# Ledger of designs, part 79: designed miniproteins, single chains, continued (4)

Each design is a single chain, and the fold is of that chain. pLDDT is the mean over its residues in the fold that is shown.

## One batch from the design tools (miniprotein)

Design m14907
Fold by ESMFold2-Fast:
Structure m14907 (fold): chain A 53 residues (1-53)
Amino acid sequence: LDLSAPEVLDYIAGTDWDLTTPEGRERFVQDLLDRGFLNPEEAEVLRDALDGR
């Protein structure tokens, strides 16, 4: 996961997504996919991490 890129980190910091709910996590992952910051495989890893840890 290339989440250390400055533009990706800036976007995440500025957006303030609600990661405490399943729907908030899904929207967060979907938004990153839609913007091309993640591919589908990376999105699944992120979902698993957010749901499990």
Scores: mean pLDDT 70

Design m14908
Fold by ESMFold2-Fast:
Structure m14908 (fold): chain A 74 residues (1-74)
Amino acid sequence: STIPFLDLPAEEAVEKIEAVLREFGYELDEELRQELIELVEKVKAEGRTSLPPLVPTGDRARDLALQLLNLALS
């Protein structure tokens, strides 16, 4: 059995998303990595099972990372 995504440390959860992004040919920059870590920590702290509503920005790497994170939480 795999460890539930929300039971992972935020940095490890984001590393899992980064690995999937790399398979699709995208690279995760430092700013986006920190944004994702903060989002995972917020979800864990608030006891949420989903991300708050987020507007797509047109950044393909960021928008895909957020979709992958939301999918991993479901």
Scores: mean pLDDT 73

Design m14909
Fold by ESMFold2-Fast:
Structure m14909 (fold): chain A 149 residues (1-149)
Amino acid sequence: LSPALEEELLNLTKRAFDGAAAVIALAAIDPELAQRAAGITKGLAESVAKIVPSRKKEILEAAEKAIEEGKKKAEEFRAASKEEQQQLLAELIQRSSRAVDALARLQRALDAAGTADPARRRHADEASTLANSLQSLALEAIQLGNNFL
């Protein structure tokens, strides 16, 4: 892969993980949605790490940080006042919305990686499937948040 494509994959993956953290933060409202998002985030990190093995540690650490941030935000949400919960929820909906775009772009970058190096095609397709699943969870999180507001 070109260095530019590797950096694009890394940057989009980190943006996708920021969205995953927002979905995981909704654990106070929907713990099953949050658990699914955490699982998909781990799987996505493992698949992308196989595409860019030189950046494996950075990718896996980014996923762990995103999951931990999401858990901390869920705890903050539980401890917050009703007014603070509404403000935090609006922020999480906005972050999830931004993640939908990042995940669509990530799917395109993953396809480009599989095209550029056929040996990576299987891992690119696996990562793309997980990115699509996370995008679906982000859309579900937006709907859940809007229904709660």
Scores: mean pLDDT 90

Design m14910
Fold by ESMFold2-Fast:
Structure m14910 (fold): chain A 68 residues (1-68)
Amino acid sequence: MEELKERLEELLFKRILDEAEGDEEEVRKKSKELAEAAKKTLSEEQLKLLIEMLEENKGAQEIADAID
């Protein structure tokens, strides 16, 4: 779970930073919060799916729809 959370944090950080221009530190905090929320709410299987979809450059809407 911790490894999965770290991987998710990195992927979220890259995606949010790529979409938004600005404060890396603020983006990093948001990515960490989102990853923690996901870890708390989602199962390991759902977390793996989320990571895989992010790695495949799926949109946030597509990812949310697939997990839900």
Scores: mean pLDDT 73

Design m14911
Fold by ESMFold2-Fast:
Structure m14911 (fold): chain A 92 residues (1-92)
Amino acid sequence: SMDEEVLEKIEKDKEILEALRRADEALRRAGAAAEAGDVEATRAAAEEVIRAAREAVEAAKGDEELKKALEEALRRAEALMEQLIAAAEAKA
């Protein structure tokens, strides 16, 4: 059914958007913690960013082009989180 396919796509899009929203919220916390020199809080928020980004990749299964784009974004997020942790350690 075309209606079932549309509903499945909407549900997947919602899952991706919710995961990306959680990643954005965690990224803001990671940045604030890093600026404060709070290494433990930066690591915890960084782990949440990566977890949420991985959930977005998983939700994109069945759309190989979108999945590849989100996997590239995940790789960039991992590098950024390492930089934020290093910045927090330098301020600690």
Scores: mean pLDDT 85

Design m14912
Fold by ESMFold2-Fast:
Structure m14912 (fold): chain A 82 residues (1-82)
Amino acid sequence: GAKEGIERAIEVLEEALKKTKDELAKEQLESVIEALKKLDPNNKEEIEYFILILKDLVEKTKDELLKEALKKAVEILEEGLK
């Protein structure tokens, strides 16, 4: 469900944070992780809106590790909403 999706997305992003050496990518990963921790798993519309924000961030980022981590987080969150 949505709660498990959020927890898995956080785990993926925390693993990416351990692997990244880029300071800006670290800051963005930390910000996304903190935002995910604040999401209400019972608010489907809030989660759907957050997915749109992450998709926009994927398009704007040039850091490949950050981009792939964000894409995977999006896939996990979308699966959690099914």
Scores: mean pLDDT 86

Design m14913
Fold by ESMFold2-Fast:
Structure m14913 (fold): chain A 61 residues (1-61)
Amino acid sequence: MGEEAIRAEAPQAVAAARELLAGEPTASRLSAAGILAAVASQAGLDEEAAELVEELRRKEA
């Protein structure tokens, strides 16, 4: 039940995270992008989640 919902929303979560990371790197935007990357990872989008985490690390450095 919950797994299908997470998987269906995962592409939207990735797109939303990329939009957040493309904007000004505020603490709230970086936090939201991190949550969305975790959702993508749980849905099995491990490569996309890894790309989002790496982008977050660049923005936080």
Scores: mean pLDDT 73

Design m14914
Fold by ESMFold2-Fast:
Formats: sequence, structure tokens, C-alpha cells
Structure m14914 (fold): chain A 99 residues (1-99)
Amino acid sequence: LSLAELQADPLLAARALARAAVDRDYVMMALAIRALQDDPRFRELQELYDKGTDEALETLEKLLDSPDPLTRALAAGLLTHHPNPEIRERARKVARSFN
């Protein structure tokens, strides 16, 4: 997957991020993040993760059940590194459902 392909398809980029996060493919994670950097949907969810409040993280966790596949993939990619092992495993399970 090239940067141009990921930039053209936000869902493809979000799915690539989620899968790379589970697989610990840091090269693909960096490429997917770069492709999503200017996407307002990704930026909103990344800001919630960076804020790190209980309310912000609870909001991200609820998005793992979103009917929108883009939102689910983004939330899964971000939450695979959550300090709570139960949330991490749930995020990994959602991420593995893509591809």
C-alpha cells in the first residue's frame, strides 16, 4: 500500500492503521497515520486519546461498537495500546475483524 492509495481511501487507511497496530507493524502504522493526519475524523479521535480523561477514553471505547466501519477502525487502532488490558483485547478483536 502506497501513501497515495491510503490518502485516496480513508477507510482503507483506517483499516491499515488498525491491523498494523495489532501486528506491531510500525512502518505501516506510520504510513497510515501520515495518510490520516489531515482527516478531521481521525484528528478528533486522536485528540480524545491524547486528552486521556476517563470521559474521553470511554467515548473512544463506545466507538468500537460504531455502525460506521471507519470510526470502528480508527477507535480500534488508537485503543490497541490502552493501559487497561480488557480494553486493549477488545480493540485488538475489533481490529482483527478488518481485512
Scores: mean pLDDT 81

Design m14915
Fold by ESMFold2-Fast:
Structure m14915 (fold): chain A 82 residues (1-82)
Amino acid sequence: MEHLEEGKKLYDQGKYEEAAKAFERAILEDPSNGEAWFLLGKVYEKLGEYEKALQAYERAILVDPDNEEAKKFLEKVKEKLK
């Protein structure tokens, strides 16, 4: 939980590489945290890492199938990879 909040603060500051590391730590502690996977996907999009963003969003949806926002971001990233 602490690493998730740290990642959100870093994301808000535009420190995307540091935010990614914080979300990766949150996922290491709780791989079922769909919010951490979704936010990691958003960070990878900001870094231009679209393939990594795709994988993170797919995992977010697998963990939380009701996350409609993650589904929308997944489709947008799939279009960029065409």
Scores: mean pLDDT 84

Design m14916
Fold by ESMFold2-Fast:
Structure m14916 (fold): chain A 92 residues (1-92)
Amino acid sequence: KEEERKKLFIEHAKKNAESAKKSLIDMGFPEEEAEKAREEIIELAEKNEEGREKAIELALEMARKAVKSGHGTVGVGAALNFIGTAISLELI
């Protein structure tokens, strides 16, 4: 049941990261760059506890970049999705 809880929060993090990727693409970021950010966050999160801490830090850094991008509501949307990813990972 604890393992099932961890899997649930990882899946929520994956969904939030995928939404953040789509928001970055909508902002005009290259698809390859947006996908790399999503992939690195999830890869780190699934690796181990240290990787999960790094994934949280990376998600929060991407959120800050999205807000500072100047793309208004879409930038805020991307930031909120990255924050949602970080929260999901912290709940594991």
Scores: mean pLDDT 76

Design m14917
Fold by ESMFold2-Fast:
Structure m14917 (fold): chain A 92 residues (1-92)
Amino acid sequence: TKEELRRRAEELLEEAKRLLEEAKRLVEEGASVTRAIALVLRAIGLIIDAERLIREARELGDEEALRLAEEALELAKEALELGMEALKKAKP
């Protein structure tokens, strides 16, 4: 249903926001290789989930769910870039 899709999009957006904040912190404070890899993998997972939700929202014509999912995708991609930066700076 559109309500379930919107709820999933809202949950995904909140997860992406939290992950982005964690990614920024890891770049600022420094991270272990293990922590940086874990963040990168979580970011990739959110990107995949967001792309699936964008597809579902387009098929159902839910413009609000589409907007939320696109925002989540953008934040997840930003978290991935920061996670990769943290990984490059990580101590072995």
Scores: mean pLDDT 87

Design m14918
Fold by ESMFold2-Fast:
Structure m14918 (fold): chain A 56 residues (1-56)
Amino acid sequence: MSEQAKKEADEVMKNVENYDREEVAKGLREAAEFAENKVGDEELAKYLKEQAEKLE
C-alpha cells in the first residue's frame, strides 16, 4: 500500500524547486498525520514527516 505513496512523495521532493519548500513541507506533515491517524500506515507517516523535516 505505502510503496506507491512513497514513490509519489519522492517525485514531489525531486521537483521541490518548482514549489514553495515551506508549503510542500506543511503538506507532507498534514499527509503524515492523515496516514497515521486515518489510514493507520505508521511507516508512511514516518517517511512523510522525515521528508517534511528535510525541507524545513
Scores: mean pLDDT 71

Design m14919
Fold by ESMFold2-Fast:
Structure m14919 (fold): chain A 62 residues (1-62)
Amino acid sequence: MRVTLQAKKDTTLVGSPLISFKKGETFEAEILAERPDGWLLVRLLETGVTVLLSADDVEILS
């Protein structure tokens, strides 16, 4: 699912390479998997990088 994600706080996304966002910054992503522990596996569309992020750290805008 392609979505716009907004960082709820300053955060660093775990992936290769590591990506960081400031609170309020938006990015386009594709949700590849949702984990029962509240982690999302997403692909960042601008860079093509796959990262893990906490669902608590981002808001889905679309």
Scores: mean pLDDT 74

Design m14920
Fold by ESMFold2-Fast:
Structure m14920 (fold): chain A 59 residues (1-59)
Amino acid sequence: SMEEAEKAYEEGLRAWKAGDLEGAVRAFEEAVRLFTELGDYEGAGRAGMAAYVLRQRLA
C-alpha cells in the first residue's frame, strides 16, 4: 500500500539521520520496491536516489 511505501521511506530517513547508513539503504530499497509496485515512479525515484547516494558512501 501507499502507507507502507511511505513508512519504508520514513524509516530510511530516520536511519540516515541516526547514522545507520546500511539500515537506511535497506529501508530506501524497500521503499523503491513498494512505490514501483504501486506505479508511483516519483516516490520510487526519490527513494532510489537516496539509496544510490548512500551506497556511494559505503565502502
Scores: mean pLDDT 85

Design m14921
Fold by ESMFold2-Fast:
Structure m14921 (fold): chain A 56 residues (1-56)
Amino acid sequence: SPEELRKEALEAYKNGDYKKATELFNEAIREYIKETGKSFKEVTDEFFKEIQYLKK
């Protein structure tokens, strides 16, 4: 599911594996767009907000 891919991407990001995180984020975004009908920009913006939160 998109949520599981997103969770895995966030875990990879937390572990410093930015390459893997990027790959998983791209897949999650693609699946999320298909499931929700949101635009690429809208989904990407939401993901960036989450990343900002993870910074501390």
Scores: mean pLDDT 73

Design m14922
Fold by ESMFold2-Fast:
Structure m14922 (fold): chain A 55 residues (1-55)
Amino acid sequence: SMDDQIDKLVETVLSIARDNNLSEEQALHLARSMADLERLSEEEKERVLAKVREG
């Protein structure tokens, strides 16, 4: 499902951010780039970014 795809993307971003000591700004940039690669809509990208900010 799309929710599963979003949750997996969020977990991937948070994992990379933890492993590489990324700032919040860097993690959000990574999240947007990955969402763009996955061809998510603007609404879906906003959902990813909101969840990354919460993590």
Scores: mean pLDDT 85

Design m14923
Fold by ESMFold2-Fast:
Structure m14923 (fold): chain A 85 residues (1-85)
Amino acid sequence: AQKALESAKAVVLEALRNLIAQSTDPAEKAALQGLAKDVEATKTVSELEAVRERLREMAAQSTDPTVKTGLQASAEVLDKAIEKA
């Protein structure tokens, strides 16, 4: 289960990095960078659940369809990995 969580973290970090590169809003870019650092720092399932909720909240508040879709997909990746842990 630990390897599945680490693989999911890597996938989500790459997705967030791509969204950061594509974002034109400095505030959204900074928020995405903070979220990526939070993902990288996670060591427990509970911490990943907290990051998953942050991804969903940011997706709900985003006005950019690409960012919204990317954040929703990232939350789904973490959700599936957490279910297997």
Scores: mean pLDDT 80

Design m14924
Fold by ESMFold2-Fast:
Structure m14924 (fold): chain A 67 residues (1-67)
Amino acid sequence: SAKVAEAKRLFDEGLEYEKQKKYEEASRKFDEAARLYAEAGYDDISEALRQVAEEMRKKAEEQEKKS
């Protein structure tokens, strides 16, 4: 599926942003991947990625508090 291939690419981009500690950008990529997985019928993967995106948002907020 083209949607699954695109979702995997977005997931990989999210992981690269997380590695760079760009948590806001990582969160957006994981949310985009989750949407595409849901559209492709992979609801469990979509839910897991939404939870990862939420954890990235929390890390971004923690970084802002330190600055």
Scores: mean pLDDT 86

Design m14925
Fold by ESMFold2-Fast:
Structure m14925 (fold): chain A 65 residues (1-65)
Amino acid sequence: DEELYKQAAELILEGKRALEEGKYEEAIKLFEEAIKLAKQIKDKKKRELLIEIANELKEEAEKGL
């Protein structure tokens, strides 16, 4: 669970970097992967937080396209 949280958070950070570099398609893929991992987290609060953050950033990346 802790490991899934860490992996999902790392993907969000990689997605943010791609977003900052204007790599919108790459950022979207990273955020989608983060959401997929976050959905497997058993802790509801941690799961919902990461999914919310990743979805917001994904929407921002999609607007950049």
Scores: mean pLDDT 85

Design m14926
Fold by ESMFold2-Fast:
Structure m14926 (fold): chain A 66 residues (1-66)
Amino acid sequence: MEFKVTLVGDVAKGIGVILRLIGDENVEVEKVGENTYKVTYHGDEEEAKKLFEELKSEEAVEVEEL
């Protein structure tokens, strides 16, 4: 599953979310803009959907499915 993560609001909280994603073995993170990242999840589809829903709940980022 691929999705786009955009940093909004508190930059420190947003960077914390990105660092958490980079630390996940099943996640690839690519910087595609100043505050925009492409995230690819290589695990199970249900785990990918759960990650997407968790990111949607974060106030410091906006997430869109690609």
Scores: mean pLDDT 81

Design m14927
Fold by ESMFold2-Fast:
Structure m14927 (fold): chain A 55 residues (1-55)
Amino acid sequence: SRAEEEAARKQLLEITRQELEEQGVSQETIDSIISELDKGLKETIERLEKLRKEQ
């Protein structure tokens, strides 16, 4: 469901941020990576929602 996809997106972003911080990556680089990942995940969720509506 969309709600599960949104929850998974939030969890993945938090885990990724924490792992990058633990590896000593700069906050500027982390923000850039997280921004790009969030964009890709949102686009994927939107495509999945569209496919469900076109059944």
Scores: mean pLDDT 82

Design m14928
Fold by ESMFold2-Fast:
Structure m14928 (fold): chain A 68 residues (1-68)
Amino acid sequence: SAAAEEAQRLKDIQLLTAAAVAGRAKVPITSPRMKYSETTTVEENRRAAVQAIGDIQKGKPGSYGVAP
C-alpha cells in the first residue's frame, strides 16, 4: 500500500543519514559510480547508504530484506 511504501522510504532515509554521519566521522562511504542511477538524489544516496551498511556487516545478506 502507499502508506507502507512511504514508511519504508522514511526508514531508508534514516539509514542513509546514519551511514552519511558514520562516513564523515570515521570512514568515507564507498559506493559504485552512480552514473547508472538517473533517479533522484535521495534514491541514489539511499542505495549507497544501504550498501555501505551491508558491507560494514560483511557477514549477512540482510540487505535483501532492507531493500537494496
Scores: mean pLDDT 49

Design m14929
Fold by ESMFold2-Fast:
Structure m14929 (fold): chain A 67 residues (1-67)
Amino acid sequence: KSKEEIEKNIEEAAEVVKKRHPEIDKEKLIKTAKKLVEEGKYEEADKLLTASVVDAKLGKELIEKYE
């Protein structure tokens, strides 16, 4: 996946997470996903964003793992 596609997904996923899972720190999610993208870890970034939208517990665990 392209860097641009993942960056767009970060913004969209953060808004969805804010609505569905307010217990997830939106700013930490954005920072962690951007860090993964800068490191070329696009699969990890995509997994983090997807998990945070569908499973708040897994999303928090992945933020903690990658921060």
Scores: mean pLDDT 79

Design m14930
Fold by ESMFold2-Fast:
Structure m14930 (fold): chain A 64 residues (1-64)
Amino acid sequence: SMAEEQALLSEYIRKMAEYIKQKDYEKAEEVLKEAKEKLPQYSSFLEQFYKYMLKESEKPPRVP
């Protein structure tokens, strides 16, 4: 169902973001690969979102 797919998508996004915050890029890439296998219809979205999260993680902390 669409609701189950969206819930699973949200879980994978959360896990990828968590590993990226930990700078565990190897595990983040493993999560992306698994997500693309489980949700091939979202493959392009997942790849774009992963790239977005990587770019955001490279930003210097906001200096007040």
Scores: mean pLDDT 79

Design m14931
Fold by ESMFold2-Fast:
Structure m14931 (fold): chain A 68 residues (1-68)
Amino acid sequence: MDAEIAVEKAKELLEEGDYEGARTAAEAAIAIDPNNAEAWRVLAEAYEKLGDLEKAAEYRAKAEELEK
């Protein structure tokens, strides 16, 4: 799966409220391209929705680093 396709799937799952699915899809995107800032941002959002604020903050920081 292309990283971009995995990111789009993760965003769709976030909108549908499937936060576990969104996390899995974002993790797949990162496995393909660990420099994809959008994938890290989606992963952070999924963890925030799942109530893991510490991991959400960590992955959000990773996305911000990749955008510099």
Scores: mean pLDDT 83

Design m14932
Fold by ESMFold2-Fast:
Structure m14932 (fold): chain A 56 residues (1-56)
Amino acid sequence: GLYKVTEKAGPTFLALLGKKPGDVVTDEELARAFPGFTPEEAARLAIAEGAVEEVE
């Protein structure tokens, strides 16, 4: 899926992804910020933290 990085994303999260608020990322890219997680698990965690929102 596709996810938009929010203004609530922390600086460590942004640095790990090489992204900024407003950028669109895949679940595979989100997995780079959460080592040991599957892309689906990384996406769920990032949504729960408010760091990204799913693109409609």
Scores: mean pLDDT 80

Design m14934
Fold by ESMFold2-Fast:
Structure m14934 (fold): chain A 82 residues (1-82)
Amino acid sequence: MIEELEKKAEEYLKKADESKNPVERARYFGLAFLYRTVAELLKAIEKGELDSLNKDFIKRVLIDMLKALGFPEEEIERVKEL
């Protein structure tokens, strides 16, 4: 999952750079930022760097973001198991 999110972030950054439409560029930059942020939060959870008391709350936020981005249910379930 994390590697796929990082690849998606890089893909959207490339699309932003290649886009000639300013609105599309802004949207692709926004998507790249979201994918990168989700990847970094998932890395922190896997490494145990996050307080266990707040881990479940952060997982819920990540799940909602992944759903909004259209990720498959199987990948969302993997976040629940972290």
Scores: mean pLDDT 76

Design m14935
Fold by ESMFold2-Fast:
Structure m14935 (fold): chain A 78 residues (1-78)
Amino acid sequence: MEAIEHLEKAIEAVKEGDYEKALEHAGKAIEAAKKAGLDISEVAEKVREALAHIAAGDAKGAIEALEKAKKILEEALK
């Protein structure tokens, strides 16, 4: 699924310290999930949590929040 692929790329970008690329992919993940007709309210909340961690310089917290967003999308697709 395109949204999950973008979240994986966002996680990779955070690990590389490329926060601009991480933000781009996180945004594309939300857009793809909306296009797929998924309820994105919980996913969007976890993405906002990841953005707060990025702003604080907490890469670990950002990765954990993005991984939670990915899990929510995987569960919604079952």
Scores: mean pLDDT 81

Design m14936
Fold by ESMFold2-Fast:
Structure m14936 (fold): chain A 92 residues (1-92)
Amino acid sequence: SAIDAAIDELVAAVRYLARRYGIPEADAARLIAGLKAVARSDASVEEQAAQAAALLAEFRARHPTPAGQAVADAVEALFRRVLALKEAAEKA
């Protein structure tokens, strides 16, 4: 599905950006696991947005650097795309 493809793209992007910006592999894996669980949950789009925002806030707090901020900003944009596809699917 388009949603599954967007989740796979998000996972690949987090791994790539973490490696590029020197984020520890364990922290990248934790963020991926959290966001993937949120994206695959039966929670509302609004609840998924809130849960993802909390995970990203934790990540930003652990990586308070320009590199950490850049990774978090890119991941946030990709996750918003996942939520937009979910919202469109709910309205279809």
Scores: mean pLDDT 84

Design m14937
Fold by ESMFold2-Fast:
Structure m14937 (fold): chain A 75 residues (1-75)
Amino acid sequence: MIEKAIEKARELGGEEVAETFRDIAEYYLSKGYSEEEAVLFAAAYLVSQGKITREQALEIARAAGVSPEEAEKAL
């Protein structure tokens, strides 16, 4: 899940966006959150920082296997 999200983040926003996504996702995983929650938190963070659009964040979530309903509720 996480690795597919990182690959899509790299495709859409480049290496710096992919690295930031990994760092945020790994942080939330270390706090006991699920892979799905970590993906959604990392994507939401990048949108909040203006690094990616909401549409790109939804594409990252879909690539990771997050359901469209859960992604749209979180983003």
Scores: mean pLDDT 85

Design m14938
Fold by ESMFold2-Fast:
Structure m14938 (fold): chain A 89 residues (1-89)
Amino acid sequence: MKKIEELEKRVKEDPNDAKALTELAGLLLMEGKYEEAIEYAKKSYELEEGKNPKALGILSRAYAELGKLEEAEEYLEKGKELVEKGLKD
């Protein structure tokens, strides 16, 4: 898909583009590439000091799809905490 290729190029040119990392992770999740989605979403989450509810949602879903339910629940709870602090997706 052209959008995935564009985002991969952007991430390669700027590895600290948290928005591009989050968007790429979301598209990889939709393609069933759960491990790759986790890598990019986790990097985006770390770059934004854990203040990325979209990346947290991707991590929760990807871990759940891989059967890693404890990790999935941990990221889901982190996302709920951000929403309670008035941060919206």
Scores: mean pLDDT 80

Design m14939
Fold by ESMFold2-Fast:
Structure m14939 (fold): chain A 65 residues (1-65)
Amino acid sequence: MTGREIVSEKLGSKEKVSTEELRKVLLEAGASEEEIEEAFRKAGVEGKEEISRLEASAVVNYVYS
């Protein structure tokens, strides 16, 4: 099981995701705080409190790219 798979399973089918919730899930899946912050910047969601499922998927892809 990869970190990407763990995060995908925990996010489920939510249309809207809190950035705080996503950050917590990524940390539990083994991502570092630095990797998470970089992924948020690359996905263009830095500073947002709530993001779409598509934006959350982009963050996950940047973490595991």
Scores: mean pLDDT 75

Design m14940
Fold by ESMFold2-Fast:
Structure m14940 (fold): chain A 78 residues (1-78)
Amino acid sequence: SKKEEAEEHYKKGLEYYKKGQELLEKGEYKKAIEEYQKAIEHYEKALELDPNFEEAKRNLFEVSSNLLAAAVRLVLGE
C-alpha cells in the first residue's frame, strides 16, 4: 500500500539522517550535507505518499535545520 511505501521511505530517510549525524560529529560537513539531502528526499517521498505522516514531518524539519547548520560550518571551514 502507499502507507507501507511511505514507511519504507521514512526508514531510509532515518538511515541517511543518522549517517549525516555521524559525519557531522567527525567534522565531515560536505559529506554530512550529502547524506542530509538524501534523508530529505526520502522524507519528502514519504509525505507525498502519506501527507499525515507526523514522524516524517518532524524529521524533515530536524534534518533541514541540521543541513543548514552543517552548511554554515562548511562555509566557516576549520
Scores: mean pLDDT 87

Design m14941
Fold by ESMFold2-Fast:
Order: structure tokens, then sequence, then C-alpha cells
Structure m14941 (fold): chain A 64 residues (1-64)
């Protein structure tokens, strides 16, 4: 559920982080907004562009 997906945003595997962001965006639960923002702040500094794009898309979907 949402809490498990939020934990997966901290996975060492970028594919797992990308999938977690995508699923959180699809679910659209506002409880995911702050965890997604925190994940985005981490990824923008050191993470792959693919994970950053997935996090931005998830936030756009929830906030729209």
Amino acid sequence: MVAELVEQLKSPDPAVRTEAARRLGEIGDPRAIEPLKAALAREVRTGPREVVAALLRALERILS
C-alpha cells in the first residue's frame, strides 16, 4: 500500500524507486506528496534523470 511504496522510494535500486513513484502517482493519495518531494530533493543532486522524471510526473498527477 502507500506506506510500502513510500519506503520503496528509499530503495538502493533506481528501478524500484522509479516504479514506486509511478504507482504513487497512479494511486493519487495526498499522503504521498511530502515523501515524493523529499525523494525528489535527494534525486536531483545525485540520482538518475529517469527517477527524477518519474517523481515529477507522480507529483504532477497527485497535485492536478
Scores: mean pLDDT 83

Design m14942
Fold by ESMFold2-Fast:
Structure m14942 (fold): chain A 74 residues (1-74)
Amino acid sequence: MEEAEKLMKEPLEELEEALKNKVEEEKVKEIVEKALKTLEFLREVGGLPEEKVKELEKKIKELYKEIEEKRKKE
């Protein structure tokens, strides 16, 4: 469980950095895809409880939405 959370830490930090800095759309999409694929893998192997998977999925989607909204606000 703890190790699985560490695997998700890096892509989440990359998304938070993308929200703070103006990162290109293509790079943001790659980070999101990587994060979601890692999360799906952890769900399939039982590395994270379902509640934690849902929490992290929501966080990824919320960060991506905020990044997109900031970009569209131009």
Scores: mean pLDDT 76

Design m14943
Fold by ESMFold2-Fast:
Structure m14943 (fold): chain A 58 residues (1-58)
Amino acid sequence: RTVRIPVSPSMTGAELAERLKALGVEVDPSLTKAQLIIRLELLGLARLHPDGVLEVKL
């Protein structure tokens, strides 16, 4: 299944990491939100859409 997370410009990396952790996705909370998104995309676990929605594969 997939979950869609709206990533606003004001959202911090820590806030994104907490949302991902709540979904069972292990991430390093010290990374910036951009670094978190890039890492998840490289692992094939997520895709950031042009509208700012992060689609996470569970």
Scores: mean pLDDT 79

